# Designs tried in a protein design run: designed miniproteins, single chains. Part 38

Each design is a single chain, and the fold is of that chain. pLDDT is the mean over its residues in the fold that is shown.

## One batch from the design tools (miniprotein)

Design m1306
Fold by ESMFold2-Fast:
Structure m1306 (fold): chain A 67 residues (1-67)
Amino acid sequence: GLEFYRLELQLKEAIKNKDYSEAKAILNQLIAQLDKELAANPDDQNLKALKQQLQEQLAQVQKQLAA
C-alpha cells in the first residue's frame, strides 16, 4: 500500500543519512505492517520473502548501532 511505499522511501533516506536509529524504527514499522498482512494471508510467499529481506536489513542496522 501507499503507507508501505512511504516507509520504504523514509528508510532509504535514513540509511543515506546514516541515521540508523531512525532506520531501525522504520524497519520495525515495515515488519509490523507485513506481520499484519501475513496474519490475513499466512501462505503468501512474496510477503514471507519480503519480511526475510527486512529482517536481514534490520540485523545490519543493529550491527551499526552496536558499533
Scores: mean pLDDT 86

Design m1307
Fold by ESMFold2-Fast:
Structure m1307 (fold): chain A 68 residues (1-68)
Amino acid sequence: MEKLEELKKLVDEISDDDTPEEIRAKYERIVALTREILATGSPEEQAEALKLLTEFNDKVVAINDKRA
């Protein structure tokens, strides 16, 4: 599934060196991809998309916590 592969790539690419604007752009794309997968994907694809979204959120929280 191409959308799931793109979602995984975006989650893998996030780093501490990303600007807030880059993180937001990745977040917007990840949310859009996750929404599309939830609408059209299999239950297994939906579960993987939600897992990847959670992993992305955890990475963003960790980056923000280093600055707080």
Scores: mean pLDDT 79

Design m1308
Fold by ESMFold2-Fast:
Structure m1308 (fold): chain A 110 residues (1-110)
Amino acid sequence: SKMEELLEKIIEEYKEHIKKLEELKKTATERQQELIDLLIEQYKNRIYYIKWMKENKTPEEEIKEELLSGLDQDLEGLEEIKKLATPEQQKKIDEMIKDIEKLKKEIEEL
């Protein structure tokens, strides 16, 4: 289904963002590393819950609400990391923010 394809796309996007956040950690301050680790854990938990929703045949409207709420929390996490970021790090974070905003739009257009 269109929903199944979108859920798989969101899982892959979270996996790619985890890789980008791990790379960002290499040049991060101790405080930034704490915030990045929290966001990585949040992404891992989201992947788990998306897989759970797929297996339990959760209603599409409930899936949409859960996904949109999750992406809003992810944007908040990225903005907090961005506040402490260098200009070079901010460019990478802005790319991740754009990816999430695009996913939000795709979910809303379902």
Scores: mean pLDDT 88

Design m1309
Fold by ESMFold2-Fast:
Structure m1309 (fold): chain A 73 residues (1-73)
Amino acid sequence: SLELEKQGLEKSVKENPEDALDLERLGNIYERLGDYKKAAEYYSQAAKVLEQMGLLNEAEELRKKAKDLEKKA
């Protein structure tokens, strides 16, 4: 279920806040639930982590997605 997956990912992110994949997955779950504000926050956090890793193109795509979702929030 989405709720169970969300709970597991929230725990993972608290333990490993620099896990870009888990942050992006949380963003996706919140987006699917219609919580665009939280989805944008998690995508922005994932983008920041990717930028720190030197993955600039991937970070930019997630930032654009976060900005688009903020307009819907």
Scores: mean pLDDT 85

Design m1310
Fold by ESMFold2-Fast:
Structure m1310 (fold): chain A 73 residues (1-73)
Amino acid sequence: AEEAARNLVEHAERLLKEGDSPEFVRRAIETALLHYGVEPEKAREYADRVVQALLEGNREEAVKILTEALKEA
């Protein structure tokens, strides 16, 4: 779970650095969480929290949030 979460964070950071919008990155994370089997409402909430953490520069909080999400899958 944590390794998958770190890989998702690295992907999200790359998208942001390449100029993709926060909304695009949120949808990419939400889609990945849905693919892992996270419930749709929770996937959206987790994706929003992850993008907020990344915009605040808090990579480790983003990893923690995604690890929690993937454990619910």
Scores: mean pLDDT 83

Design m1311
Fold by ESMFold2-Fast:
Order: C-alpha cells, then sequence, then structure tokens
Structure m1311 (fold): chain A 95 residues (1-95)
C-alpha cells in the first residue's frame, strides 16, 4: 500500500467516526476534536499528492460545513471550523 493510500484509509476512517459522532449527538468538544484530526489528515494528503487528494478534500470540506450547520456549535466553534475549511480550500487552489 502506498503512503497516500494509507493516509486515505486513515482519512476515510476519521470521516466515518465523525459521521457517527454527529449522528449520535456526541458532545461538541468530541466532534470538534474529530474535525481537527480529519482536517490535519486531509492537509497531509494534500502535501503528499495534491492532485489525488483534491476531490477527497473538497468532499470532506463540504460535509464538515454541512455538519456545522446542523450542530449546536458556538459562534467561536463555527468560526474555527470555517477557518480550517478555508485553509483546506487554499491548499486545493494551490494544487
Amino acid sequence: MSEFEKILEEARKLFEELEELVKNKAPQEEIMKKIEELVKTLKRMLEIDPKKATPYAIAAANDILAFAKEMKFSEEQKKKISEMVREIMKMVNEA
């Protein structure tokens, strides 16, 4: 398995865990922590292979924003999520 494939599987697993936390109405702090882990993994994917990572990064960014709209996040938490998504989209645009 390539380095990219290993990180892609890690990102997929983190995304599935995030979906489960959102579905189960987990504490906001746990959801935020999982979003941070997923964003960090997506950034690593974009650093390794920007072209291959781009479609996954865009899809995950859109899903994270959708989750943020449905959850009872504070304005500070929403701002932090928006900033993390903006950083991902900046890396995508540079790919």
Scores: mean pLDDT 82

Design m1312
Fold by ESMFold2-Fast:
Structure m1312 (fold): chain A 97 residues (1-97)
Amino acid sequence: MVYEIEITVEGEFKDEKTAEEAAKRIEERLKGIPGVRNVKVEVDKKENPGKIIVRAEVEARNREEAERAAEAMAGVAKEAVESVGGKVKSVEVRILG
């Protein structure tokens, strides 16, 4: 079964280019995870802190497996933000179906 996952990372970045670099790293790293497809990453820096919204599809046998995959993906997104010197304020995970 395929589940749609939304991850929202709120972070502080030095500039817009740094936030865009974080988004690119998130997309690249998530595309490398088996069973993850249709990764889309969007930067919304209109508010402070800046937001990075990740949408992806995950192949999972049940919702519990999808939740574990989403949690792992959230960790990858957080590490990608930190890798560019961004400060993570919050991470929110939603399973959309």
Scores: mean pLDDT 82

Design m1313
Fold by ESMFold2-Fast:
Structure m1313 (fold): chain A 92 residues (1-92)
Amino acid sequence: MEEEIRAVAEAGQALVDAVLSGDPAAIAAATDAFLAAAGRLAAATGLEAEYARVLAAADALRAALGGSREAVLAAGQALAGAAQALLRRVLA
């Protein structure tokens, strides 16, 4: 579980860096890596409902990639919120 938590934190930081870069290809790649890490954590903990919310937020971020920077930042913030909810449930 510590390894899965660390992987989510590392992938989350890479995703933040990608969103701040404004590069849609980097954001897409970082989102895929983050979902893989979050999926492993969810599988280890049984938190399928929290992971479903992370997946929905990630889909919204991908949909925003062709739009405004404001839309990308808002979608990224929503994904961060879903990820924090997953991590809070793991640590509770």
Scores: mean pLDDT 82

Design m1314
Fold by ESMFold2-Fast:
Structure m1314 (fold): chain A 71 residues (1-71)
Amino acid sequence: MAEEVVREALKKVNEKIEEFEKKNPNASRDEQLKAQAEISEEVARELRETHGDQIREYSRAVSREAAAELE
């Protein structure tokens, strides 16, 4: 299901971010933000290659979560 694929992608993003933080505890805030952006883009690219149809749902999920945090 699309939701499961999107959930898996978001889980991979979070796991890679946590791994980066553990390996780079002295990284600056700017370096952490850059790494998060690069990780998110990498996961999105992989999802596009393996589940092209699912990338649309992934983008919607990310946008919805960001909007919810602003409210």
Scores: mean pLDDT 71

Design m1315
Fold by ESMFold2-Fast:
Structure m1315 (fold): chain A 100 residues (1-100)
Amino acid sequence: SAEELERRRLELEREALNRIAELVTRLRNGQISEAEFVEGFREVLRETARRLRELGVPEEEIRRTVAQLGDYAIAMMEGEGVSRSVLERLREEVERVLEE
């Protein structure tokens, strides 16, 4: 049903946000490098886009979700004081996923 599809879409978005927050926490605690954060972030975006496509979510909505997840991650990382180069790399990863 449309209601079940919307619920599953929101659950996938929430799962993605939780995974990004976990990566930020691991970076803050020195458990992963900035490079490992970028790789983990890329995988979260790619997996989320793939799963949304499998659910039949329109491409425009998938692009919006990926962009919003990217904005969220960049805002959190700016709060952590990471370098300008890392923030730019995160933007590049968002654009790369959107072009897939």
Scores: mean pLDDT 86

Design m1316
Fold by ESMFold2-Fast:
Structure m1316 (fold): chain A 95 residues (1-95)
Amino acid sequence: VEEALERFVAEARRLGIRSVIIIYRKDVSPEELVQALQETIDRLRREVEEARAKGLPPPDSLVITLGELDPSTIARLVADAQVAAPDAVRVIELE
């Protein structure tokens, strides 16, 4: 998991992402987390390429959520993380 997170963060930063927030429930398996990180990077690469082709600014922030999470809880955690460290990586594990 640690190595997959490090690879994910490095690739996201290479693509121009400044802020990364990952929120997941503790019951999400390491395999599910790694798979979601890979799928997110593949999607992000496509979004960056499409934005460049259209002359639009690419995304500079990314939020990933895994497991059954309440939308209001997600919004609060994202807001808190952005206030604390707007250009940082935050990993939040929920019970």
Scores: mean pLDDT 76

Design m1317
Fold by ESMFold2-Fast:
Structure m1317 (fold): chain A 68 residues (1-68)
Amino acid sequence: SLEELKEKVLEIARENNVPESLIREIEETLDSSKSLEEAKKKLTAFADAIADVYPEFSKKVKELIEEV
């Protein structure tokens, strides 16, 4: 579900020391998504955008998207 995806992504972000400002952007992105597929697409783009600074976060989020 979108709720489970949100909970798990935010947990991964916090465990990987992603700043609260970026965590808020992730929350707003997920809350604005109308479907699970839209949420996955937006999360993939977000993870790619910050992959150079947060590679482990990017990897784990992409793995999670494939499971959901």
Scores: mean pLDDT 82

Design m1318
Fold by ESMFold2-Fast:
Structure m1318 (fold): chain A 73 residues (1-73)
Amino acid sequence: SLSAQIEAAPREPMSPEEEERLRALVEEVAESEEELAEMLEGIDELVEKGAPRLAVEAILEALERALAARRAA
């Protein structure tokens, strides 16, 4: 499954550019201070531990999709 492929993939350091993009998207997508805090904690964990490329791409895609849906509403 895709989840198993993501789990098996090697963790790589996140670039500063990717971190900035994720934080910016999260700030636009989050609907509450609590949700923002949870999402930022998730980004901090990915930065600290590293992440597979597939996981970073999936998160970026999901956030961009959520932002598009919010803008369409």
Scores: mean pLDDT 74

Design m1319
Fold by ESMFold2-Fast:
Structure m1319 (fold): chain A 85 residues (1-85)
Amino acid sequence: MGIKAVADEAEVALNSTTIGKPLSASLVNALTKLYFASLLAQCKAAQKAWRSFSKKLPGKLDEYKLTEEDKEALKTLINAVKNCD
């Protein structure tokens, strides 16, 4: 439930910027899998999806044209996934 609530909150940010068409298909796919697993509250699947996303996004989240709100929403989602019990 917790990670799903965070995913719902981040939905607009993810769809507007991070899942936006300008990103590579591989990044979009990795983020979509992360979002999907988070919505289902599947801790193991969400953590695997986050790991895949992190590898495809080469530590440069701040380099992307993300608003501060989008960045915070994504970091909150990832943190919830990492701390999923």
Scores: mean pLDDT 59

Design m1320
Fold by ESMFold2-Fast:
Structure m1320 (fold): chain A 95 residues (1-95)
Amino acid sequence: MLEELAKKAKEYLKKSSEALKKKDYEKAAEYFRKYTRLTGELMRLQGYDEEYVEEVIEEGEEAAEALKKGNLKEARREVSRMVGAELRAIGAQLD
């Protein structure tokens, strides 16, 4: 079950990247938002603290908004923040 959700998340991330290559910013944002939602759901199912889940979702949604506007520099910054939040969540879970 977790593996199926992870595969779907990866599929949406790939679709977002493909849309971005075509400069279809609306679809790129839509797929990245779906990826973000599934990532948050996976984190909840894995028992991560809701504070970290909320941070990951928030940064992912901001990245999607930047993608929709075609602001690739801002999108990259927000993706980096999302990854940082995921790493903090993993670190906290290991402590």
Scores: mean pLDDT 86

Design m1321
Fold by ESMFold2-Fast:
Structure m1321 (fold): chain A 113 residues (1-113)
Amino acid sequence: MEALERAKKLLKEGKSAYEVLDELLKEGLITPEVAEAIRFAIGWLDGIANAIKDPEEGKELQNEALLIGAKRLKEITEKLNKSKSPSQLQIEQALIGMRLAGEAMKIYEAKKK
């Protein structure tokens, strides 16, 4: 909840999703491992944004992925803590990132009804 509230405030102040993620990490509201999972989500959406005609849609998707990640902080932390090796951790971070990106796209489409 604290990470989600802080993320919402920083986005309203005009910071990018990447800048907000770095600030949450700096303030100790998320771990480096969770930050990397969310960074995978933002990076995946950045790659897709090159195919989007409206650059504002890319920004909104990145913001939504960040907020979902902050909301699911406990769940993400618990999943990453089960990793037994650095390679397994990186794979799990990438998979969580892809799932967060997919959820952001679904929420964004629902808002555009």
Scores: mean pLDDT 81

Design m1322
Fold by ESMFold2-Fast:
Structure m1322 (fold): chain A 114 residues (1-114)
Amino acid sequence: SPVEELERLLNEAPTLSADEQLDAAIKAVDRTIELVEKGAPREEIRRAVYLTAALVNQAVDKALAEGKITPEEAEKLRRAVGQLVDAVDAGAPRDTILELLRKVKELLEEMKKK
């Protein structure tokens, strides 16, 4: 299942380099987008968002600790992830959740380019 794939990515994250953790986070966002677009049950979307948020936060923490991103870049991504979690907890519309997921993905891709 997509959620089981996300759980595996999160379990593997501590063994990965900063760049590999960013790749895993991007993959997690893509899988969560697929779930929302397919109309998966709200609880499955919520679980996927929480797992994706954990992966993104771990990748940001590692990249920041290694000096690969700035504190400003880390803060921007943490705020975007927080907005995504808040939106899913509030039961926001699918299109709102998709826009927030796409924003998180764009920020992760920009961090990987640096």
Scores: mean pLDDT 88

Design m1323
Fold by ESMFold2-Fast:
Parts: sequence; C-alpha cells; structure tokens
Structure m1323 (fold): chain A 84 residues (1-84)
Amino acid sequence: TVTSSDIPTVYGVGNGEEIVLQSGLAEHLNSLKSYTLRRPVEGSEEERRALALLVEGVEKTILGPDGSASAVIEDGALVITVEA
C-alpha cells in the first residue's frame, strides 16, 4: 500500500543530479526543457509499480497541458522522463 507520503517530488537533470523539491520550487522547474531522472527505489515489484504510477500522475499534474511526463520501473529504479 502506497500513501501520499510515499510520493516523492524529485527532479533532476540528465547529468545524474537529483533534487528533492518542495512543491513551489517544483512548479518553477517544470518550465525547463526535457530531462530524464533515474532514482533507485526499494520495495516489492507491486509497490514500485504503484509508486511509478503515482509519480507519473503527480508530474503530469505539475506540468499541466504544456508538458508530458512518464514514470516507469526499470531494473529496480524509478525512471522519470519529462518533456516541458
């Protein structure tokens, strides 16, 4: 079971940097161009999949209609792709 506290607001640039953001700063960063973030995650396969779906929903909500986002689990890592 995934709670709202299990949904991270995490952004990065494709150079391997990761940032955990407060919500207001995240809205500012969604003005950036395309990037991909890869973050190792723990938990069962079902929990990882549920987290990916929730993260994708959150990112799509933050970006609005002018951007796109996807989140998938790949080799035990959460992979977030954003196009703003």
Scores: mean pLDDT 57

Design m1324
Fold by ESMFold2-Fast:
Structure m1324 (fold): chain A 96 residues (1-96)
Amino acid sequence: MRRYIIGVALAPAERDALSALPPEERRRTLERVAELAREAVERAGARVLDTRVIEPGTVVLEVEAPDEEQARRAAEAVVEALRRAGIAASASVTPA
């Protein structure tokens, strides 16, 4: 197993929408994004080691995967899971 960082960045429109929400609702939305991302990574066969929320609209997951291809598939699964929830985002993968 190798370690990777999956960075999930909400689209500008999503971040603008979040900035208009009360702090409590913004926090709940980011927590929901983090939870959906974690579940998507795990369903894709990678293991989540850590999850961090970075304001105004970034979620960072530290994951273990067999290789970069599987880490990339996990990142794609995150984007797809968020899209199904009505949230536009992009994801990047970096070796840790």
Scores: mean pLDDT 84

Design m1325
Fold by ESMFold2-Fast:
Structure m1325 (fold): chain A 76 residues (1-76)
Amino acid sequence: MSLSSEEVYEKGLELIEKINKGEGDIDHNISVLLSGIKELMELGAYEKAKELAKKALEAKNLPDIYRSMFEKYYKK
């Protein structure tokens, strides 16, 4: 595993925690999380990208409009 993919994954987990708690700007946190997942996919860290997408879909404060964006990474 590369150091950069691990760092992106850890930051993604922090963003999911914030979304789950309703902390900060939800739209901004979701956009940064989606960018992180895309970066993990480009780095070949598919398992980490899929795990972040799954955790985001399990988040209590995720608006329905964003669900399809995360499902694309989780299901395929």
Scores: mean pLDDT 78

Design m1326
Fold by ESMFold2-Fast:
Structure m1326 (fold): chain A 68 residues (1-68)
Amino acid sequence: SRAQLDAEVEAALLEMQAAIYLRTAKNKEDYEKVAEIYEQLAEFYRSQGRDDLAEEYRKLAEEVKKKA
């Protein structure tokens, strides 16, 4: 469906943005942005029934919060 296609595209864009922010992160604010994106990805994948990916992104969010 279009809604699912749009959601998958949004998730892919968020994954790319998180990767860029993480690679260029210099300070607390940068890591906080990455954590927010990972939390959004975790919720997205849970809504898709992808509990494995949802849990991975939740753990990634916790890890980057420790760096903030």
Scores: mean pLDDT 83

Design m1327
Fold by ESMFold2-Fast:
Parts: structure tokens; C-alpha cells; sequence
Structure m1327 (fold): chain A 77 residues (1-77)
């Protein structure tokens, strides 16, 4: 269900945040993001999540995604 996908997204974001704080290589951060997103997609397919449920997840995590994107951009500078 969407709750499982949300937990996966939140855990992924938390791990990426910790990696950024630890100055981990951007390549490793991208790897974690890819693995997390693959798991979210698998859960979405498995549970036949609707477009509305996916949009709700995106709205919930959007502020954290935006913040992490900005932090990654700073690491690349």
C-alpha cells in the first residue's frame, strides 16, 4: 500500500540526508536514490497504486526532495 512506499521514500531521504552530512560522494548518494526509487516502483506495481496515491506521496515528500536536491547541488559546486 502507499504507506509502505511512503516509508521507503522517507527512509531513503533520511539516509541521503545523513550521507550529505557525512560528505559522502555524490555517486554513492545517486546509488542510494536509485535503489530507493526502484523499491518504491516495485511496491507501486505490487499494490496497484493509483495515480492519485502516487501524487499524494509526491506532495508529502516534495519539500524534503527539494531540500536534498539543493544540498546535492552544493556538493557538486
Amino acid sequence: AKEEALKVMEEMLKKIEEMIKNNEPVSKIEEVYKEGMEKVYELAVKHNMSQAELEELERHVEPRFRKLHEEIQKLQA
Scores: mean pLDDT 75

Design m1328
Fold by ESMFold2-Fast:
Structure m1328 (fold): chain A 92 residues (1-92)
Amino acid sequence: MSLEELLERVRDLLIDVYRRILANPEALKYVDPEILREELARLETGDEDFIREQARVFHHLLLHRPSVLSLVLSPAELAEYRAVLEEFLSQI
């Protein structure tokens, strides 16, 4: 996958996870929904620097705090998302 294709894939992945968290009351116990909505808006505008920063944050959460993400993602999705993020982060 090209870096441009990876950037778009990571953006789509992050937007999907943000929307799932916003739709899940249990996940919202761990995050501020107002901050999350503002961050989602930035991802939707295609802010590449913000996408790169959120990719690093999300990768860290997958490794160290997976419990919140496990509320909205299956084990298979967690593994796929980690692999995509690691490939992207290896190229930036």
Scores: mean pLDDT 81

Design m1329
Fold by ESMFold2-Fast:
Order: structure tokens, then C-alpha cells, then sequence
Structure m1329 (fold): chain A 72 residues (1-72)
């Protein structure tokens, strides 16, 4: 179910959110997506769409990037 997928995505986010500030850097987000089994090319394309000007993604942006990556 989507709730189970969201729980797995949240767990991957929390694993790499080492400072607990609710954001991931590009490198942390890429590592989290690899843990979720996403292809490297899809990771790069999805993250580039959602990463902010500060070089980070929020939890919601990371979740959206994950779902985008699955469609690529």
C-alpha cells in the first residue's frame, strides 16, 4: 500500500537525516534512494527537480522525488 511505501521512504530519510533538522543533502538523499533500490540515473533526475537552492530536500520533497524516480 502507499502507506507502507511512505513508511519505508520515511525510514530511509530518517537514517540519513543525521542532524535531525528535517532535510537531506543531495548526497544523503541519493544514498537513501539507493537503499530504497532506485536506479542511479533516476535518482539524479528526480533529485534535480526537487532539490532547493540551499542544496537540500525536505521530507516531503524527498518523498515526491522518490515517486518521480519510480516513474522514470
Amino acid sequence: SDAEIDARVDAAFDKYDTDGDGTLTRSEAASAMRDLGVDGGAISRALSKYIGSDGTLTRDQFRQAYYLALSL
Scores: mean pLDDT 82

Design m1330
Fold by ESMFold2-Fast:
Structure m1330 (fold): chain A 85 residues (1-85)
Amino acid sequence: SEKSKELLRKTLEEIEREVRRAKERGEDFVSFSLPPELTPEQTEKLLDRAFELMKKAGIKRLGVVEVPQPGQAEVLRRRYHELTK
């Protein structure tokens, strides 16, 4: 839906901001919200971009402020190890 696509875009902007701040502070950790309204497919796209940004910035740890839906939790659990490679 349009609302879901807008939410994905806004969440990506928030992640980009948080990664930039962490990099500027020399931190190894970022935290952001994973909206439960995002589909598993949208969550995949979100994590693709988030992990790319984090890896380029040397950030290896992620905190999720919101508890994701089961489908989102599965995506995160499956892909979390990519941050350490």
Scores: mean pLDDT 77

Design m1331
Fold by ESMFold2-Fast:
Structure m1331 (fold): chain A 82 residues (1-82)
Amino acid sequence: MEELLQLIKELIKLTLEGKVDRELQQKVIELAKDLSIEEVEALVKEATEELREELKDKFSDEEIEEAGNIVLGFLVNALERH
């Protein structure tokens, strides 16, 4: 779970920078495939909250929350199709 949390944080950071890492996306999907949607939502929320504290001087709370929601939507859509 700790590794998955760190990888989700990396996806959110990339989203904030307007970047896409498809290999990282696929790795996160594979690690998350056995989780419920509620567990994935909880992990993305935790990652987003940690990043709001870590990146507060670089990005607004709204920008970080939006990036977190983009990553959550991506993961939910990918996991529903497995």
Scores: mean pLDDT 83

Design m1332
Fold by ESMFold2-Fast:
Structure m1332 (fold): chain A 55 residues (1-55)
Amino acid sequence: MRERLIREVERRKEEIRREAEEKIAVAPERERPSIEVGMELEIIGLDIDLELALR
């Protein structure tokens, strides 16, 4: 169970990073900081949730 949860979180982080890269590639420079912050917050949230779930 633990291994599967870690794998799913890692996959979701990759999806989040990929989506953010796609948005940055087509978005105006002005929107880039908001996209970056959103991506980082999503990833941090996943890391916190994973740490809590593994306790």
Scores: mean pLDDT 80

Design m1333
Fold by ESMFold2-Fast:
Structure m1333 (fold): chain A 85 residues (1-85)
Amino acid sequence: STLESLSESLEKAARALREGDKRKAAVYTTAAGILVAALDFDGKTEEAEKIRKLILEAIKAFNEGDYEKAAKLLEEAARLARELS
């Protein structure tokens, strides 16, 4: 499902970030954003909004240099995607 693919992408983004691979983290986070747009298009607007909020908070933490907080927010977004699937 889209939610399952979204969860996997977010988990990969968090892992890449914890491993210090900021480029891979950005790639997987971008893929997650595309999957969130697909959820919204499929009428899962509430689910898309909740996950999008966590991703935006993760991006903010990343830009502030708080990579631990960014990784935790991506992991929380992945967990939410799994619960909603």
Scores: mean pLDDT 86

Design m1334
Fold by ESMFold2-Fast:
Structure m1334 (fold): chain A 68 residues (1-68)
Amino acid sequence: MSLLEKAKALYQNYLYYEKQGKDLLAAGAYSQYQTLYSQLSEEDQKELEEWIKELEKTGDIKYVPLQP
């Protein structure tokens, strides 16, 4: 799994946990997301931002298991 794919999965899990009211798990996922976001190239950051806009528009929020 690439850094971009992991960041997308963590953002999905953040939204999923927020929707479930699991504040500590949501905060953990978001913290990991921010760490990976800072490691992404500018091109991958732009792709991720566009993907997030589409995700928020569609509401296709699901849990994504992370592979090491």
Scores: mean pLDDT 83

Design m1335
Fold by ESMFold2-Fast:
Structure m1335 (fold): chain A 59 residues (1-59)
Amino acid sequence: MTKEIEERIKEELKKRGIKVKKVVVHEDGSVEITPESSATLEEYNEALELANKIVAEAR
């Protein structure tokens, strides 16, 4: 389950052109996103918001 959610987040981020180094979804539903060092704060915030939305939809 968590790995499939991680893949969904990764795919959606790619569609938005947001580059992330790592995405981890924990069993409690919390999300960790490691952006690429070149990513902006705006891109990081978009990634985090999108990830939380996808996790909420999967519950």
Scores: mean pLDDT 77

Design m1336
Fold by ESMFold2-Fast:
Structure m1336 (fold): chain A 63 residues (1-63)
Amino acid sequence: SEEEAKQAYQDALKGYELAEKTGGPGSRAVAEAVRRSAQEAIEYLNKGDFEKAKEAAERGGGA
């Protein structure tokens, strides 16, 4: 649903914030993955494809 897609996107953004705060070598890879997934998620949200938006956001959060 739209609500689930928006929540997944917000969770991905929080993951990016935590990765940036940590500052370790692994944090750069996590932050980059979240950034790419968030970009895909926002594109799908703008198209109204909430299922794909949610999946894109969740991929970033799972990295």
Scores: mean pLDDT 71

Design m1337
Fold by ESMFold2-Fast:
Structure m1337 (fold): chain A 110 residues (1-110)
Amino acid sequence: SPELLELIDRIIEEIEEGIEKLREAKEKKASYEEIVEILKKTMEKIEELVSEAEELFPDHPFVKKLRKVVLEMKEKLLELIYNKASADELIEVLEEARERIEEIREELLA
């Protein structure tokens, strides 16, 4: 589905933008509050896109896989935030989620 592929591409882009903003925040030695705000905004944008995919394709197996990846990512990020983990640890979770979503994208194209 071209529409589902476009939504997956947008989710990957939002994760990449989140990673870039976190790298910039680390370089600027930003407050932990600013790092948390970047992650919150990134997670909100990803949630909107996944919800749109679920609305348009409610029973699609790849949308269910996408939701699972996003939920696991969100759980890991919230645990890391609670423990005041480094920006590098937060970036690693986002990179892992991006790789898993890219695998879903490749399966959708096969």
Scores: mean pLDDT 90

Design m1338
Fold by ESMFold2-Fast:
Structure m1338 (fold): chain A 63 residues (1-63)
Amino acid sequence: GKLVAVVAANTEEEAEKGAKLALEQGADEVIKLVGASREEAKALADELRAQGYQVGLIGSGEK
């Protein structure tokens, strides 16, 4: 399947930074989630994995 990167960030600038990193690491597609919760990002990643995509989660600032 294709490699999809889900980038969760609090700002568009952080999302763009994460998207650039994902593309440099070989992601085929990038989905930017600006202002989304960590749980929303994980739910999307899990749905994509269930459809046969390889998914990386990048860019959350929540710790």
Scores: mean pLDDT 76

Design m1339
Fold by ESMFold2-Fast:
Structure m1339 (fold): chain A 68 residues (1-68)
Amino acid sequence: GPREEELKILQAAAKAIALGNEILKSLPDGTLSVTIDGDIVTAVVKTKDKEITITVNGLTGEIKIEVK
């Protein structure tokens, strides 16, 4: 039902934020931004030299991490 789906998205957001914060501990002057678009949570850790994108699928729990 809608509450179960919302809880899954919130869990995905919490996971993306936790992973982003762990990466931030190793990257001084980094910033963390989080976006939720439907069932997909995207956390971006950005520094002057790097961009790390964490994508979590709220329905499947699949995690993708990309470094640029």
Scores: mean pLDDT 82

Design m1340
Fold by ESMFold2-Fast:
Structure m1340 (fold): chain A 73 residues (1-73)
Amino acid sequence: GVEELKKKFDELAREAEELAAKAKGKKALEAGVLVGVAYIVAGVGKVAGEEEEGYKKGIELAEKAIELAKEGI
């Protein structure tokens, strides 16, 4: 359900922020931008009545941000 997606999104977005903070250079900036976009997409989905779709896309973006941040560590 939506609550499980929200929990997964919150956990991945937090991990992405923590890793982006440890990363350096261009990869830190790219990861930071992607986690910001993930939060925006999740928030827009909630406002638009597409909360499940918003969290699913946010999860995808947060996972990509984690990958980019790890490249900068």
Scores: mean pLDDT 85

